Designed miniproteins, single chains, continued (2). Designs and how they scored, part 94

Each design is a single chain, and the fold is of that chain. pLDDT is the mean over its residues in the fold that is shown.

## One batch from the design tools (miniprotein)

Design m7488
Fold by ESMFold2-Fast:
Structure m7488 (fold): chain A 100 residues (1-100)
Amino acid sequence: ASPAAIAAAQAIAAALAAVPGVTATVDGNTVTITSDGTPAGEAAADRAGAAADASPAATAERDGLTITITMSDSAAGAAAAPAVAEGVVGGAETVAAALG
């Protein structure tokens, strides 16, 4: 994975640790977001995943309470990674604040 993709994944995980109802772990360029099963936590995780998936520089997959976001390590992905990370974090924070 590119250094930019790894840095974006780490930034997403660190910022989401402050969002109520979700936990985030990082492995390379991949962030795994787990909701606590509350409607607010699930909505925050879903919004984070949707923000990532809206960019061609990231993909998001849902499996139950878990959203896995993979940052692209292509040149285009590396260039877009900071904006994608900001969108993911902002989306999750907005939903958590509105529903919590």
Scores: mean pLDDT 73

Design m7489
Fold by ESMFold2-Fast:
Structure m7489 (fold): chain A 61 residues (1-61)
Amino acid sequence: SAEEIAAVRREIQDLNDRYLALLAEYEATGDPAVAEEIAAVKAEIDALVARYAALLAEQKA
C-alpha cells in the first residue's frame, strides 16, 4: 500500500540519518563499539531498501 511504502521510506530516512551520525562519531573517536553499531545499522538499511524495492515493484505490477 501507499501507506506502507511511505512508512518504509521514513524508516530508511531515519536510519540513514543515524548512520551518518555514527560515521561522524567513528571518525572523531575510532571507537570499535561505534564501528559495530555502524555495521548493524547498515544491515538494517540494506534490508529495508530491499523491502522498499519489492514494494515499488509490486505497485508497478
Scores: mean pLDDT 85

Design m7490
Fold by ESMFold2-Fast:
Structure m7490 (fold): chain A 63 residues (1-63)
Amino acid sequence: SSLLEQAEKLAAEAGKAYKEGKYEEAIKLYDRAAQLASESGTTHGQILAALARKEREKIEKEL
């Protein structure tokens, strides 16, 4: 799959981990999603990367 498809999958997995209370796992998944999304070089990837970083920052404040 493309970098964007991989980033979307990781972001979905991060959201699931967060809902399950697995905050450290969610942070790692959002970090990886943001990296792959930004590396995709697409407008959608840039938006996804920004959203993933924002979600990570929210979770970090809960630790």
Scores: mean pLDDT 86

Design m7491
Fold by ESMFold2-Fast:
Structure m7491 (fold): chain A 96 residues (1-96)
Amino acid sequence: MEEIDLSALSPEQRARLAELEARLEAVAEEVRRLAEERGLSPEEARALFLERLAEVLRELGVSEELIEALVRAFEERASVEEIARAALAVARDLLA
């Protein structure tokens, strides 16, 4: 939980990071629910999470090039948690 040093961020930057974290948590929960409801494979669930993650990042003003780079990195990674962690690290760097 303390992997992100919030003491270096302004109050506005902390609020944006908290909003992103909350949105990513909500998206992960939605994808889990849809996977159970629709019988999605782990691969299909990952693809859906990635699509929703890209939309959240786009709403926050992340560049399309960076979103595409995260999508490519995800294709090499097996877990939704690793992608969420990478997205938070990217957001932190963009807000710093």
Scores: mean pLDDT 68

Design m7492
Fold by ESMFold2-Fast:
Structure m7492 (fold): chain A 94 residues (1-94)
Amino acid sequence: MEEIEKLKAELIAQQQAHNARLQAEWEARSSSMDPEQQQRFLLQMAIDSGQLYRDQLQVLADAYSTSDPEKAQQLRAKVAELDAQIEKLKEQLK
C-alpha cells in the first residue's frame, strides 16, 4: 500500500514533467510549422504520451498484483489496448 502511493506520486511527477515539456515545445515551434508539420507533431505527442501512460499502467498493474489481482488484470488489459492504439498512431505517422 505504502509502495503503491509512492509509485502514484512518482507517476504524477513524471506526467507533469512530460506535459510541461510538450507544451513548451509546441509553444516554441508550432507558429513556424505548416499544417502538415503540426499534424505530425501532434501525432508524435500522442504516441509519446501514450507510451508514458502505457508504462505507468504496467507499473501500477505489477504493484497491484498481490493486493488487488482484479485491478491488476484490468490495468494489464488497458496496457494491451494502448499498445494497439500506439501502433495505429505510428502507422499514421508513416
Scores: mean pLDDT 84

Design m7493
Fold by ESMFold2-Fast:
Structure m7493 (fold): chain A 57 residues (1-57)
Amino acid sequence: SKKSIALGYADKAVEKEELIAAVKNGDLTLQEAAIAYAATYKKSVEEAEKELQEALE
């Protein structure tokens, strides 16, 4: 599932830059990356999605 993939990234404690690269490469959706970022950095999914979207613009 999408959530399971995102949790795999969070479990590896990947850096924000790696999540952004995965979204740009099509390996993750923005939603999946936001879930992983939120879990890793203890933020809400909404805050994570906003931060990642700003970095992608």
Scores: mean pLDDT 73

Design m7494
Fold by ESMFold2-Fast:
Structure m7494 (fold): chain A 71 residues (1-71)
Amino acid sequence: MSIEERIEELRERLKKDPNDAEAWRELGILLSLQGKYKEAIEYLNKALELDPNDKLARAGLSAAKKQLELL
């Protein structure tokens, strides 16, 4: 499955359940892998609003912010 197919699946999942913190986190990480750091930061922040203890979302957010600073 391509990254693009997974992103589309996650977007459809979020249309049905916008409180799915895992979907927000995974979507943010995948967007970061595509170099879309600003969008990744927004989605990872949304994941942390829903689950403040999500260590993967915090790590992804830190990484995306560092990459954005290097651009």
Scores: mean pLDDT 84

Design m7495
Fold by ESMFold2-Fast:
Structure m7495 (fold): chain A 60 residues (1-60)
Amino acid sequence: GDGEKGVEAAEAGDVESALRHGLAAIANGDVEGALRTGEALVRSGAVEAGEALLRLAKRA
């Protein structure tokens, strides 16, 4: 799903695609997928983007 694709994009260094998939995961009720994508972004060095996605997912 979107969370799985978001994690893959984050690990590949594709921050834009990771955020797009993470936001789609939130929109579809996949909060866990969005959280995993945000954590993957932080681990890959995209800390600001990852933290922003984690904050949005926690509000969903």
Scores: mean pLDDT 87

Design m7496
Fold by ESMFold2-Fast:
Structure m7496 (fold): chain A 67 residues (1-67)
Amino acid sequence: SEDLERARELLERAEELVRAGRYEEASKQLDKAQDALTRAVAREGVTPELRELGERLAALSRQVHEA
């Protein structure tokens, strides 16, 4: 789906920003990725692909926010 694809692109951008030490910008991309993931889940339910992407988002978000 478009929302799934957008969430993946935003997650990849956030991963690059984390590697560059740009945590504030990474946080903004993660927020956008979470919004896109939420829309995809609302349309399709929880699929294996959406669950995997959600786990990756949560892990990266924890790294950025130390939560």
Scores: mean pLDDT 84

Design m7497
Fold by ESMFold2-Fast:
Structure m7497 (fold): chain A 64 residues (1-64)
Amino acid sequence: ALRITREIVDHLAELGVLSEEVAEKLRELLEGGPVTPAEAAKATGLPQTLVSNMVREAQEALAA
């Protein structure tokens, strides 16, 4: 299962894929522990499929 981490949020914000407002919202959720794409989608109002795709792409980029 995909997990959102601080590094993934920071990477996506740096690329401009996430707005800074959305990135800060996700960072707040991460203070409570690891965040799933479903939890992120609910908190931000973004479609879960979009969040899952962004996280997958960020994980691949950070693993390279």
Scores: mean pLDDT 79

Design m7498
Fold by ESMFold2-Fast:
Structure m7498 (fold): chain A 55 residues (1-55)
Amino acid sequence: MLSEEALERLERLRTGTDVLDIARELGIKLNDEQARALVAAPDLATARELLERLT
């Protein structure tokens, strides 16, 4: 599960590439397909939901 700090950072980010970096810092291991889906997320709420599902 994502920490409160990580969730707050995701909500403040503007781009999917930033959320990918946060996922790596949290130790969430993404494969290429999952990383592409996260970067291609149309908004931060979708990116956050994808990260929560991967945890």
Scores: mean pLDDT 67

Design m7499
Fold by ESMFold2-Fast:
Structure m7499 (fold): chain A 63 residues (1-63)
Amino acid sequence: SLTEGQVALAKGDYDTAIEHFQKELEKDPNNINALRNLGVAYEKKGDLDKAEEYYQKAKEIGE
């Protein structure tokens, strides 16, 4: 099953996706999937600086 953030991301509702993934990070700051999904959502919005920040955080935690 998909999370609320993943459902929003799939629908192209990137602001809603970001909100849900940020809440997932509040519960688990090391949630690599939430960090990667935040990167994707910001990239889709054209906020490449934020996308890079979240991708880098995911990489540092996971690999």
Scores: mean pLDDT 84

Design m7501
Fold by ESMFold2-Fast:
Structure m7501 (fold): chain A 74 residues (1-74)
Amino acid sequence: MTPEQSKTAHDLSIKVMNSKSPEEVKKAVEEAAPVLGAKMAASIAKTVLETAVDKGKLSKELAEEMKKAADEVE
């Protein structure tokens, strides 16, 4: 991973962690996709969301909608 990709991945993680809607998650993934690739950006977003559910910070139902939004990015 290049320094640019590492910074983009970190910024994506923070944006997803602070996201309150599927639309915000999708936008964060779309902004990261040109640097990381859509699959990698979606994977990072989904991992952050799963961690938030495990910590009780996010409902499973909302997390599934957010993960679906991340997977819509090409």
Scores: mean pLDDT 81

Design m7502
Fold by ESMFold2-Fast:
Structure m7502 (fold): chain A 57 residues (1-57)
Amino acid sequence: KDKILEEIGEKTGLSKENLERWVELLREDEALAVALMKKYAGLSDEEIEKLKEIAKS
């Protein structure tokens, strides 16, 4: 979990805390989180899928 967040953080420049907040939003409202990530966070579809897997575990 932490290793994947660290890898995405290095790739995107987003902080670990920022990524953890996105994971929390994915658990609360996946559709809203995905839409906001694409529009505002600049995350790729691949990175969003990795965050979804973290949210499920």
Scores: mean pLDDT 77

Design m7503
Fold by ESMFold2-Fast:
Structure m7503 (fold): chain A 59 residues (1-59)
Amino acid sequence: AAEHALKAGEAAGAGDSKAAQEHAKKAVEDGGPPRMADFAGAAGAAGNRETMRRYAEKA
């Protein structure tokens, strides 16, 4: 779960919203707590890598 959340943030930082959303969805589906994995993906999409990492580590 955490690995997919990190990749979602990196894709968002590169401007690839489609890849960012797909990685965020996989993080949720991979059995992490849906709330934390979703927040990690959303934070990455918003350009907040620090917040994304924090949530990903807890997912």
Scores: mean pLDDT 63

Design m7504
Fold by ESMFold2-Fast:
Formats: C-alpha cells, sequence, structure tokens
Structure m7504 (fold): chain A 81 residues (1-81)
C-alpha cells in the first residue's frame, strides 16, 4: 500500500538524517539507498498516491517519483564522498 511505503520512506529518511548528524555518513548513505529501493519497488503506487493527494496528472506524478528516487541515490553517493 502506498501509505505504508510512504511511512517506511519517512522513517528511512529520518534515520539517514540522524546518522548524518552524528557524522556517520556511511550509515546515512545506506538508509538513503534503502529509501530509493523502497520508492522504486512502490513506484506506481506512490505515483497514484501523489496524483490523488497533490492533484498531479499521472505523468507528472510518475516524473516526481522518478526525480525523488534519483535525488535519494545522488544524496547517498554524495554521503559516501
Amino acid sequence: MAEEAIKELEELVKKAGEAARKGDYEKAAEYLERAARVAEEHREALAEWLAREEGLSPEEARRAVDEAIERLRALAEKARE
């Protein structure tokens, strides 16, 4: 369900932020990579949820999810630098 995926994503991003605040950038990268994977696995459900909640077209919602996945992956890569 999209709602459960969103909750998991929020918890993973929160854990990534907590790890980064402690200077544990490797752990932060791991949480961000897990978040990207969860978003990718639930891509269509998340896109449908965004279209419904934010009033986006289906194409706009899919693009927003794809952009979010790419940003999570980029942040994970940056954290490992």
Scores: mean pLDDT 83

Design m7505
Fold by ESMFold2-Fast:
Structure m7505 (fold): chain A 68 residues (1-68)
Amino acid sequence: SLVKKEEEAIELARSLDKEKFEEVFKFAGELQEELKKIASELSEEELEELAGKYVEELLKKVEELKKE
């Protein structure tokens, strides 16, 4: 599910310091709220594709913060 994939990305972020972890958590929340707004209008296939893109954005955020 989208939630489980998102949780996996957040668990990876737990290796970060507290401030960076909180930034990832906030970013994840913002992405999840955006998904909820459009999810009701999407097919299951479209929702799954969008979920993949959201996980990719979370992973990019974690990697960016790790490079700081």
Scores: mean pLDDT 72

Design m7506
Fold by ESMFold2-Fast:
Structure m7506 (fold): chain A 90 residues (1-90)
Amino acid sequence: MEALKELYEAMLKSQGINSEEELEERLAALRERAEALGTEEARLAYEKTLAIINRLKGEPVDYSALTEEQREELEAELREALEEFLKLKE
């Protein structure tokens, strides 16, 4: 039972990302854009987004074992990272 992974997949689909290949392509584009912008904000947004995505892909997250505060924090971090991802994509 890993609700965070389900939230991740739902958020990707809401942005029109329906496959792992599309996600990797978008992450590559985000990286190139962050490098082109050369700002600390863009670099941190990319690294934050990549870290959250890699965590959800590479490591099983037992969402049910987390405290309410930890769950709220992770969901907020994921939403914030995806919002920054969208800003850099545009």
Scores: mean pLDDT 64

Design m7507
Fold by ESMFold2-Fast:
Structure m7507 (fold): chain A 65 residues (1-65)
Amino acid sequence: NEIYKEGYDAAVYALENTNPTQEGVQEGIKSVEELIKEAETEEEKLGLQGALEGAKEMAKKRGLE
């Protein structure tokens, strides 16, 4: 839970403090999805899942420029 929340909060913070393109966000999401598939530990997977959800939520808020 804490690792998930840390990943989520980090992704939200990064996207709030940048102006990524819609394509950049989509590419980032795909990259995180691939990292989740390659994750060696449950902790890594959990943090990446948090980051994925954070990125998707921020994409909804900022996907329109």
Scores: mean pLDDT 75

Design m7508
Fold by ESMFold2-Fast:
Structure m7508 (fold): chain A 91 residues (1-91)
Amino acid sequence: AEEEFEKAVKLGEEAAKLYQEGKYEEALKKAEEAKKYAEKALAELGEDDPRASGVLANVYYLLSLVYEKLGKEEEAAKYRALAEEYAARAA
């Protein structure tokens, strides 16, 4: 759980940096890896863990931004909704 959580945070930060640099395809790849580890951390820590939900919300939000830049409107909308849901759970 903690190892997966730390990997999700680090990969999410790397993806956000790539997004800021305009490297959207590389940002997508890193954000998808961050999502995988964040989802594993939530599953191991429990669905009500606010810390894990917060990391997932950040990763989902980043995915929505990256997909929007890539012109993938359906994926962008999906991840925006997930980001809002998990942000509410983290609050």
Scores: mean pLDDT 84

Design m7509
Fold by ESMFold2-Fast:
Structure m7509 (fold): chain A 76 residues (1-76)
Amino acid sequence: LLEATKEALEKGDIEKAEELLKKNPDNVEMLYRLGMAYYEKEQYEKAIEYLEKALALDPNNKVTQAALALVKEAMK
């Protein structure tokens, strides 16, 4: 999971995730990836925004819940 996310980000997936999100704004996976991409850029407010949108669409997604907790802990 972490390795797949890291590879996606290293391939410039921020732009790809943004493009896919424009075509399907309810895409939980793309919202999650974009949130994690902003977390890697230390843009925690944007990371939380996208992760909260992903969580709103899939409230029981443990991966998104863990990511949101991780970002909030980093902000402290």
Scores: mean pLDDT 73

Design m7510
Fold by ESMFold2-Fast:
Structure m7510 (fold): chain A 72 residues (1-72)
Amino acid sequence: SELDELVARIGELLHEAEEAIKKGDLETARKLLEEARRLIEQLSTLDPVIAANARAELEELEKRLEEVEREM
């Protein structure tokens, strides 16, 4: 289903973004989080609860990215 495909892709993007942050590849992390954000906006029209959970994970990673950028 479209819902299952979006959830899987968002999960993949968030995982890749976390790995990019850990490696210090902040440009790649930012691009992955931007893509995840677009898909989460699409997901919110299908299932707002699952989208809210994904958005919380996205915001936590965006916070980590900002903290790493601030300490550089």
Scores: mean pLDDT 88

Design m7511
Fold by ESMFold2-Fast:
Structure m7511 (fold): chain A 75 residues (1-75)
Amino acid sequence: SEGEKLLKELEELSKELLEKMKKAKSLEEAKKLWDEFMKKAEEIVEKAGKISSEVTKEIVEKIDETREKMLKLLE
């Protein structure tokens, strides 16, 4: 389904972000990586909104999980 494709795309973006975050050498680099991720994630949220509230909820929860994992890496 389209929702499954969006979730998979977000999961791949999340994995790439977290790998790059582990290698980030400064807070400025980390912020740029997060901003780039959020631009793409926002596009996915807009597409999810056209499918259903259920898919949108799953996408938003995945973004929140990614944020939490990122914050733990930056501690």
Scores: mean pLDDT 85

Design m7512
Fold by ESMFold2-Fast:
Structure m7512 (fold): chain A 75 residues (1-75)
Amino acid sequence: MAEEVRERIRAANPEASQRAIDLALRAYEALKAGRREEAGRLLVEAAEETLRALGFSEEEIAEARARAEAVAAAA
């Protein structure tokens, strides 16, 4: 099951890093197990790895994270 999902993600996203794919799969398994908080953290990490693979700088990724946290705290 997990391997079939990994293959599908890789085929759809050939530019995605192995780390981003692994983090997304861990998030998927965490969601299936009902571990929503863990899944959320892993998805954020997968998103950051994807942005990094697309050429975003560490500073740009950190700024995006800080803005997302500020919006969540203000809501």
Scores: mean pLDDT 71

Design m7513
Fold by ESMFold2-Fast:
Structure m7513 (fold): chain A 61 residues (1-61)
Amino acid sequence: DLVERMLEIRRKDPERYEEIVEEAAEAGVKALETHSQEEALEIADKVLEEKAEEAMRELEE
């Protein structure tokens, strides 16, 4: 569950959590220039998932 992963990241590394949320939001805003709102949200969600998975791998090490 993405939400559970994000909460774990926030608990272990709140700075990384904030960075991930900001990056996903920026990706969504940029996507709105050329995509629909629905597509932009999907793009933002994908960035959020990718960054969350990356952070979880780093936190394991």
Scores: mean pLDDT 79

Design m7514
Fold by ESMFold2-Fast:
Structure m7514 (fold): chain A 56 residues (1-56)
Amino acid sequence: GMREEAERLYREAMELAEKVLSGAALLVARHDLEEALRQLDVEGLRRALETFKKML
């Protein structure tokens, strides 16, 4: 369901954020991802994941 998809995307985005970001940028990204997960914002989580993939 939507929750399972959001949780999967959240985990993947968090893993990439920790690889590509540090310090204040990582703290902001963690907060934004947690808010997106809380709201089940699947589209927001996908956009974040794609952004972090481009930084690899």
Scores: mean pLDDT 86

Design m7515
Fold by ESMFold2-Fast:
Structure m7515 (fold): chain A 85 residues (1-85)
Amino acid sequence: MKEELIKKAEEYLEKAKQAYLEGNLEEARKYLEKALDLLEEAAKDNPFARDLVEAAREALKKGNLKLAMLLAGAALTVLKNWLKK
């Protein structure tokens, strides 16, 4: 169910942000990857949310965790608003 995926992605994204603030970049990457996997599944039928998830993965590959987290957060917001009808 998309709502459950989105809620779980939000939890992992918050854990990624906390790990980043603590200087634990390895944990931040791990939680961000988990969040992006869930967001990708939730965004399958939403092209603009999917584009944001793809951009976040690209930023993560380039080592830009801050940008990747920002883009993942944007995808999360888009999906939350889309589900509210």
Scores: mean pLDDT 84

Design m7516
Fold by ESMFold2-Fast:
Structure m7516 (fold): chain A 65 residues (1-65)
Amino acid sequence: TREELRARGEELFAEGERLRAQGRLEEAKDLYSEAAELFAQSGDFDSWMRVARAAEEVARELAER
């Protein structure tokens, strides 16, 4: 269901945030990408934008280091 997709997306996003806090940026980026796909499938635009922004920030940080 859309609710299950959203819940899984939130779980992956939270795990991505934990990995980002640990400096594990590549792993965080992968989890953000998976979370964004789940939010897109669920039609949750607000959550998708939140994750997309976090993913862009991590991608920029990786590119500048």
Scores: mean pLDDT 84

Design m7517
Fold by ESMFold2-Fast:
Structure m7517 (fold): chain A 89 residues (1-89)
Amino acid sequence: MEEIREWVRNGDVEKLQEFFQEMQENKDDVGILEFYAISYEVLGDHELAELARKFAEEKVSVGVFREYVLNNVPSVEEAEERLRAALNS
């Protein structure tokens, strides 16, 4: 976890991608979504972290979270709007 938090803080997209790929075996587990929640929290996006935790409880598509995380979401508001739009589609 500490290493992952460091990668998130440093914006090390390559290491984060390697980690997401390594976690492929647990793609359907809550643990991956919890990782996204922690990642957003470490970046200071508290609203996205809370949203990610709620989604983790419902086991929504991990692919949506991966796409948004890897694309470096520019703002909490825009990210939340995109996530809500995807879920309501």
Scores: mean pLDDT 51

Design m7518
Fold by ESMFold2-Fast:
Structure m7518 (fold): chain A 75 residues (1-75)
Amino acid sequence: GAARGAAAGAGAAARDAAAGASPEKTQQGLINVGKAAEKDGHLAGAKALYEAAKKTESSESGREAAQEAADRLGK
């Protein structure tokens, strides 16, 4: 169905905020949360967050940093 109204507006605002922020900042946020999960011992969750960071629409250097973190946990 067609999504329109206050709820749809809230979703659009969130998307716009994410789009307004640099993709690098979004990717770095995912990496930071992954590191926090890793410190807490949730390695599977941390690895999933790093994998999500790799899929972000950002520069190659950012994706490489996420891959390095994921690979570190892939032991």
Scores: mean pLDDT 68

Design m7519
Fold by ESMFold2-Fast:
Structure m7519 (fold): chain A 56 residues (1-56)
Amino acid sequence: GRRQEILRAIGRILRGIGELEDLKLSDLSEEEKEERRKRLEEEIEEARRRMREASE
C-alpha cells in the first residue's frame, strides 16, 4: 500500500545519506568518490520523487 511505499522510499533516502557520509571517510580515489557521490545523489533524488508520488 501507499504507506509501505513511503516507508520504503524514506529508508532508501536514509541509507543513501549514510552511504554518502561513509564515502567521505573512505580511502577511494577522488575520481571514484565523485562518481559514486553523483550516483548516490541521483538515487536519493529518485527516492524523494517516488515518495512525493506515493504521498499524492
Scores: mean pLDDT 80

Design m7520
Fold by ESMFold2-Fast:
Formats: C-alpha cells, sequence, structure tokens
Structure m7520 (fold): chain A 55 residues (1-55)
C-alpha cells in the first residue's frame, strides 16, 4: 500500500489532470472533513496540483 506521501502525490496528479480548480478545492475540503487531512497536508496538495498543472 502506498505511503501517505505517495497517496498525496498521486491525488494531486489525478486532480490536476481531471478536475477543475473548483472541483479540486471541494475535494480537498472533503478530505479535511471526512478523512482527517491536516491543514499542512491540504496546503501541500494544493501546491502540488498547481505544479502539475504548470507542467
Amino acid sequence: KPSLREQIEATAKLLAQHATPEQADAFIAWLQRKEGLSPEQAEELRRLIAEYRAA
């Protein structure tokens, strides 16, 4: 099973490729509420999504 870091990276890449910015933000908010994602992990996800979209 992937590590938490690998799961965050994979989620960011998937959201960058398949979700609008609004959908990605909504999904990150859902992860914070439902899955207990920390504010730091949510910020890392947003940062990685932006990086993957720029690539």
Scores: mean pLDDT 79

Design m7521
Fold by ESMFold2-Fast:
Structure m7521 (fold): chain A 72 residues (1-72)
Amino acid sequence: MSERVRELLEEARERLKKAKSIDEITQIVQDAMRRADGLTPEERRELLRGLAELVHEYIKYNGGKLADEFLK
């Protein structure tokens, strides 16, 4: 994994720990992809996979809280 991709994923992970809504998750992903300017196609693919894994992990551990938000 490239160091730049690792940096972007770590920033996204840190922001996801503080995220409280699906809108915030979407914004975090969009911000990471905007900062992916200048990455190679391979690095962009690694970033997308890493972001997908981070979002999946967040939903797995916080899905109940997100569901409660949708019900209100």
Scores: mean pLDDT 75

Design m7522
Fold by ESMFold2-Fast:
Structure m7522 (fold): chain A 67 residues (1-67)
Amino acid sequence: MKKVAIVAAETIEEAIEAGRKIKEEEGFDRVQVAAGVSEEELLEVAERLAELSGYDVTAYKNGKKVG
């Protein structure tokens, strides 16, 4: 099963940096970045993407796993 991370931070630059580290450390196949989203919104997006894609989707906000 493909592993996908959705990584959010206050800025897009911070999200990109965090996503790069998470991909390297946790072995995700794909990383999607976001800025300016709440933890609740992020979890909802992750659940929807998992449902639509069949991928294993994990959400991170400010370098911390959420959900």
Scores: mean pLDDT 81

Design m7523
Fold by ESMFold2-Fast:
Structure m7523 (fold): chain A 117 residues (1-117)
Amino acid sequence: SARDYLNRGSAAYVKGDYEKAIEYYEKAIELDPNNYQAYLERGEALYEMGKYEEAIKDYQKAIELDPNNALAYLELGEALYEMGKLEEAKEYYEKAVELSPNNVWAQSNLEKVEKEL
């Protein structure tokens, strides 16, 4: 099932085997292309590998499937920040804080990027 592949991907991710995690997340997406979580987690594995442009595409797809997902906006902002796109990163951190005002990670990242602008 898509859930079984998602769980196997998460297990590989925790072990730092990001390429293996991506293979499992791709299988989850093949079985359920509307699973926003599979895109979000594949994006995170791509981010850990330094593949920020590919991670951004997955985060954008996760947002398309679940527009109220504060985590997807936060992770999109983090990938943009790593690419030096500070103004764009700030915009997505602001969206993450708007959707989840008590998220200390989103608040911390917003403060960090504001100090660099």
Scores: mean pLDDT 91

Design m7524
Fold by ESMFold2-Fast:
Structure m7524 (fold): chain A 79 residues (1-79)
Amino acid sequence: MKVSEEELRRAALGVGLAVLSLFSEDPEVSKLLREALDYLTVEKDIEKAIELLEKAKELSTDPEIQRGAELLVKKLKEL
């Protein structure tokens, strides 16, 4: 199997996003994180995934979710 560096980075970020969505107790924040995961892994639209992550960060009152989303946005912008 050919696994590119970009595919490995997307897979790792997808796992991080999935974990973040499971720890979010806010249904609206969880929905945004799941939509971001879909755009990253299914649609392969990095810009839309970043937009949804930034919205989840702004809507969330959980500092852990906010920091996780910020780190994922930073890593996605490096792709």
Scores: mean pLDDT 79

Design m7525
Fold by ESMFold2-Fast:
Structure m7525 (fold): chain A 63 residues (1-63)
Amino acid sequence: MKLEELKELARRLGREAGLSEEQIERLVRAVEENLAAGEDPELIERGLPAAVRTLREQEERRR
């Protein structure tokens, strides 16, 4: 999967989960950084739901 597809997926999943715009941008940057570091795009895609869940839980704990 290409970078743009992963970024779009990250934005979609983040918005559906109710993440803030800042957290969505954070998630998109993490995708870019991981891909630039040579991470497998398939592993990044598979990890996105867990990453979204973690960010959502962090926001809820902070209130």
Scores: mean pLDDT 78

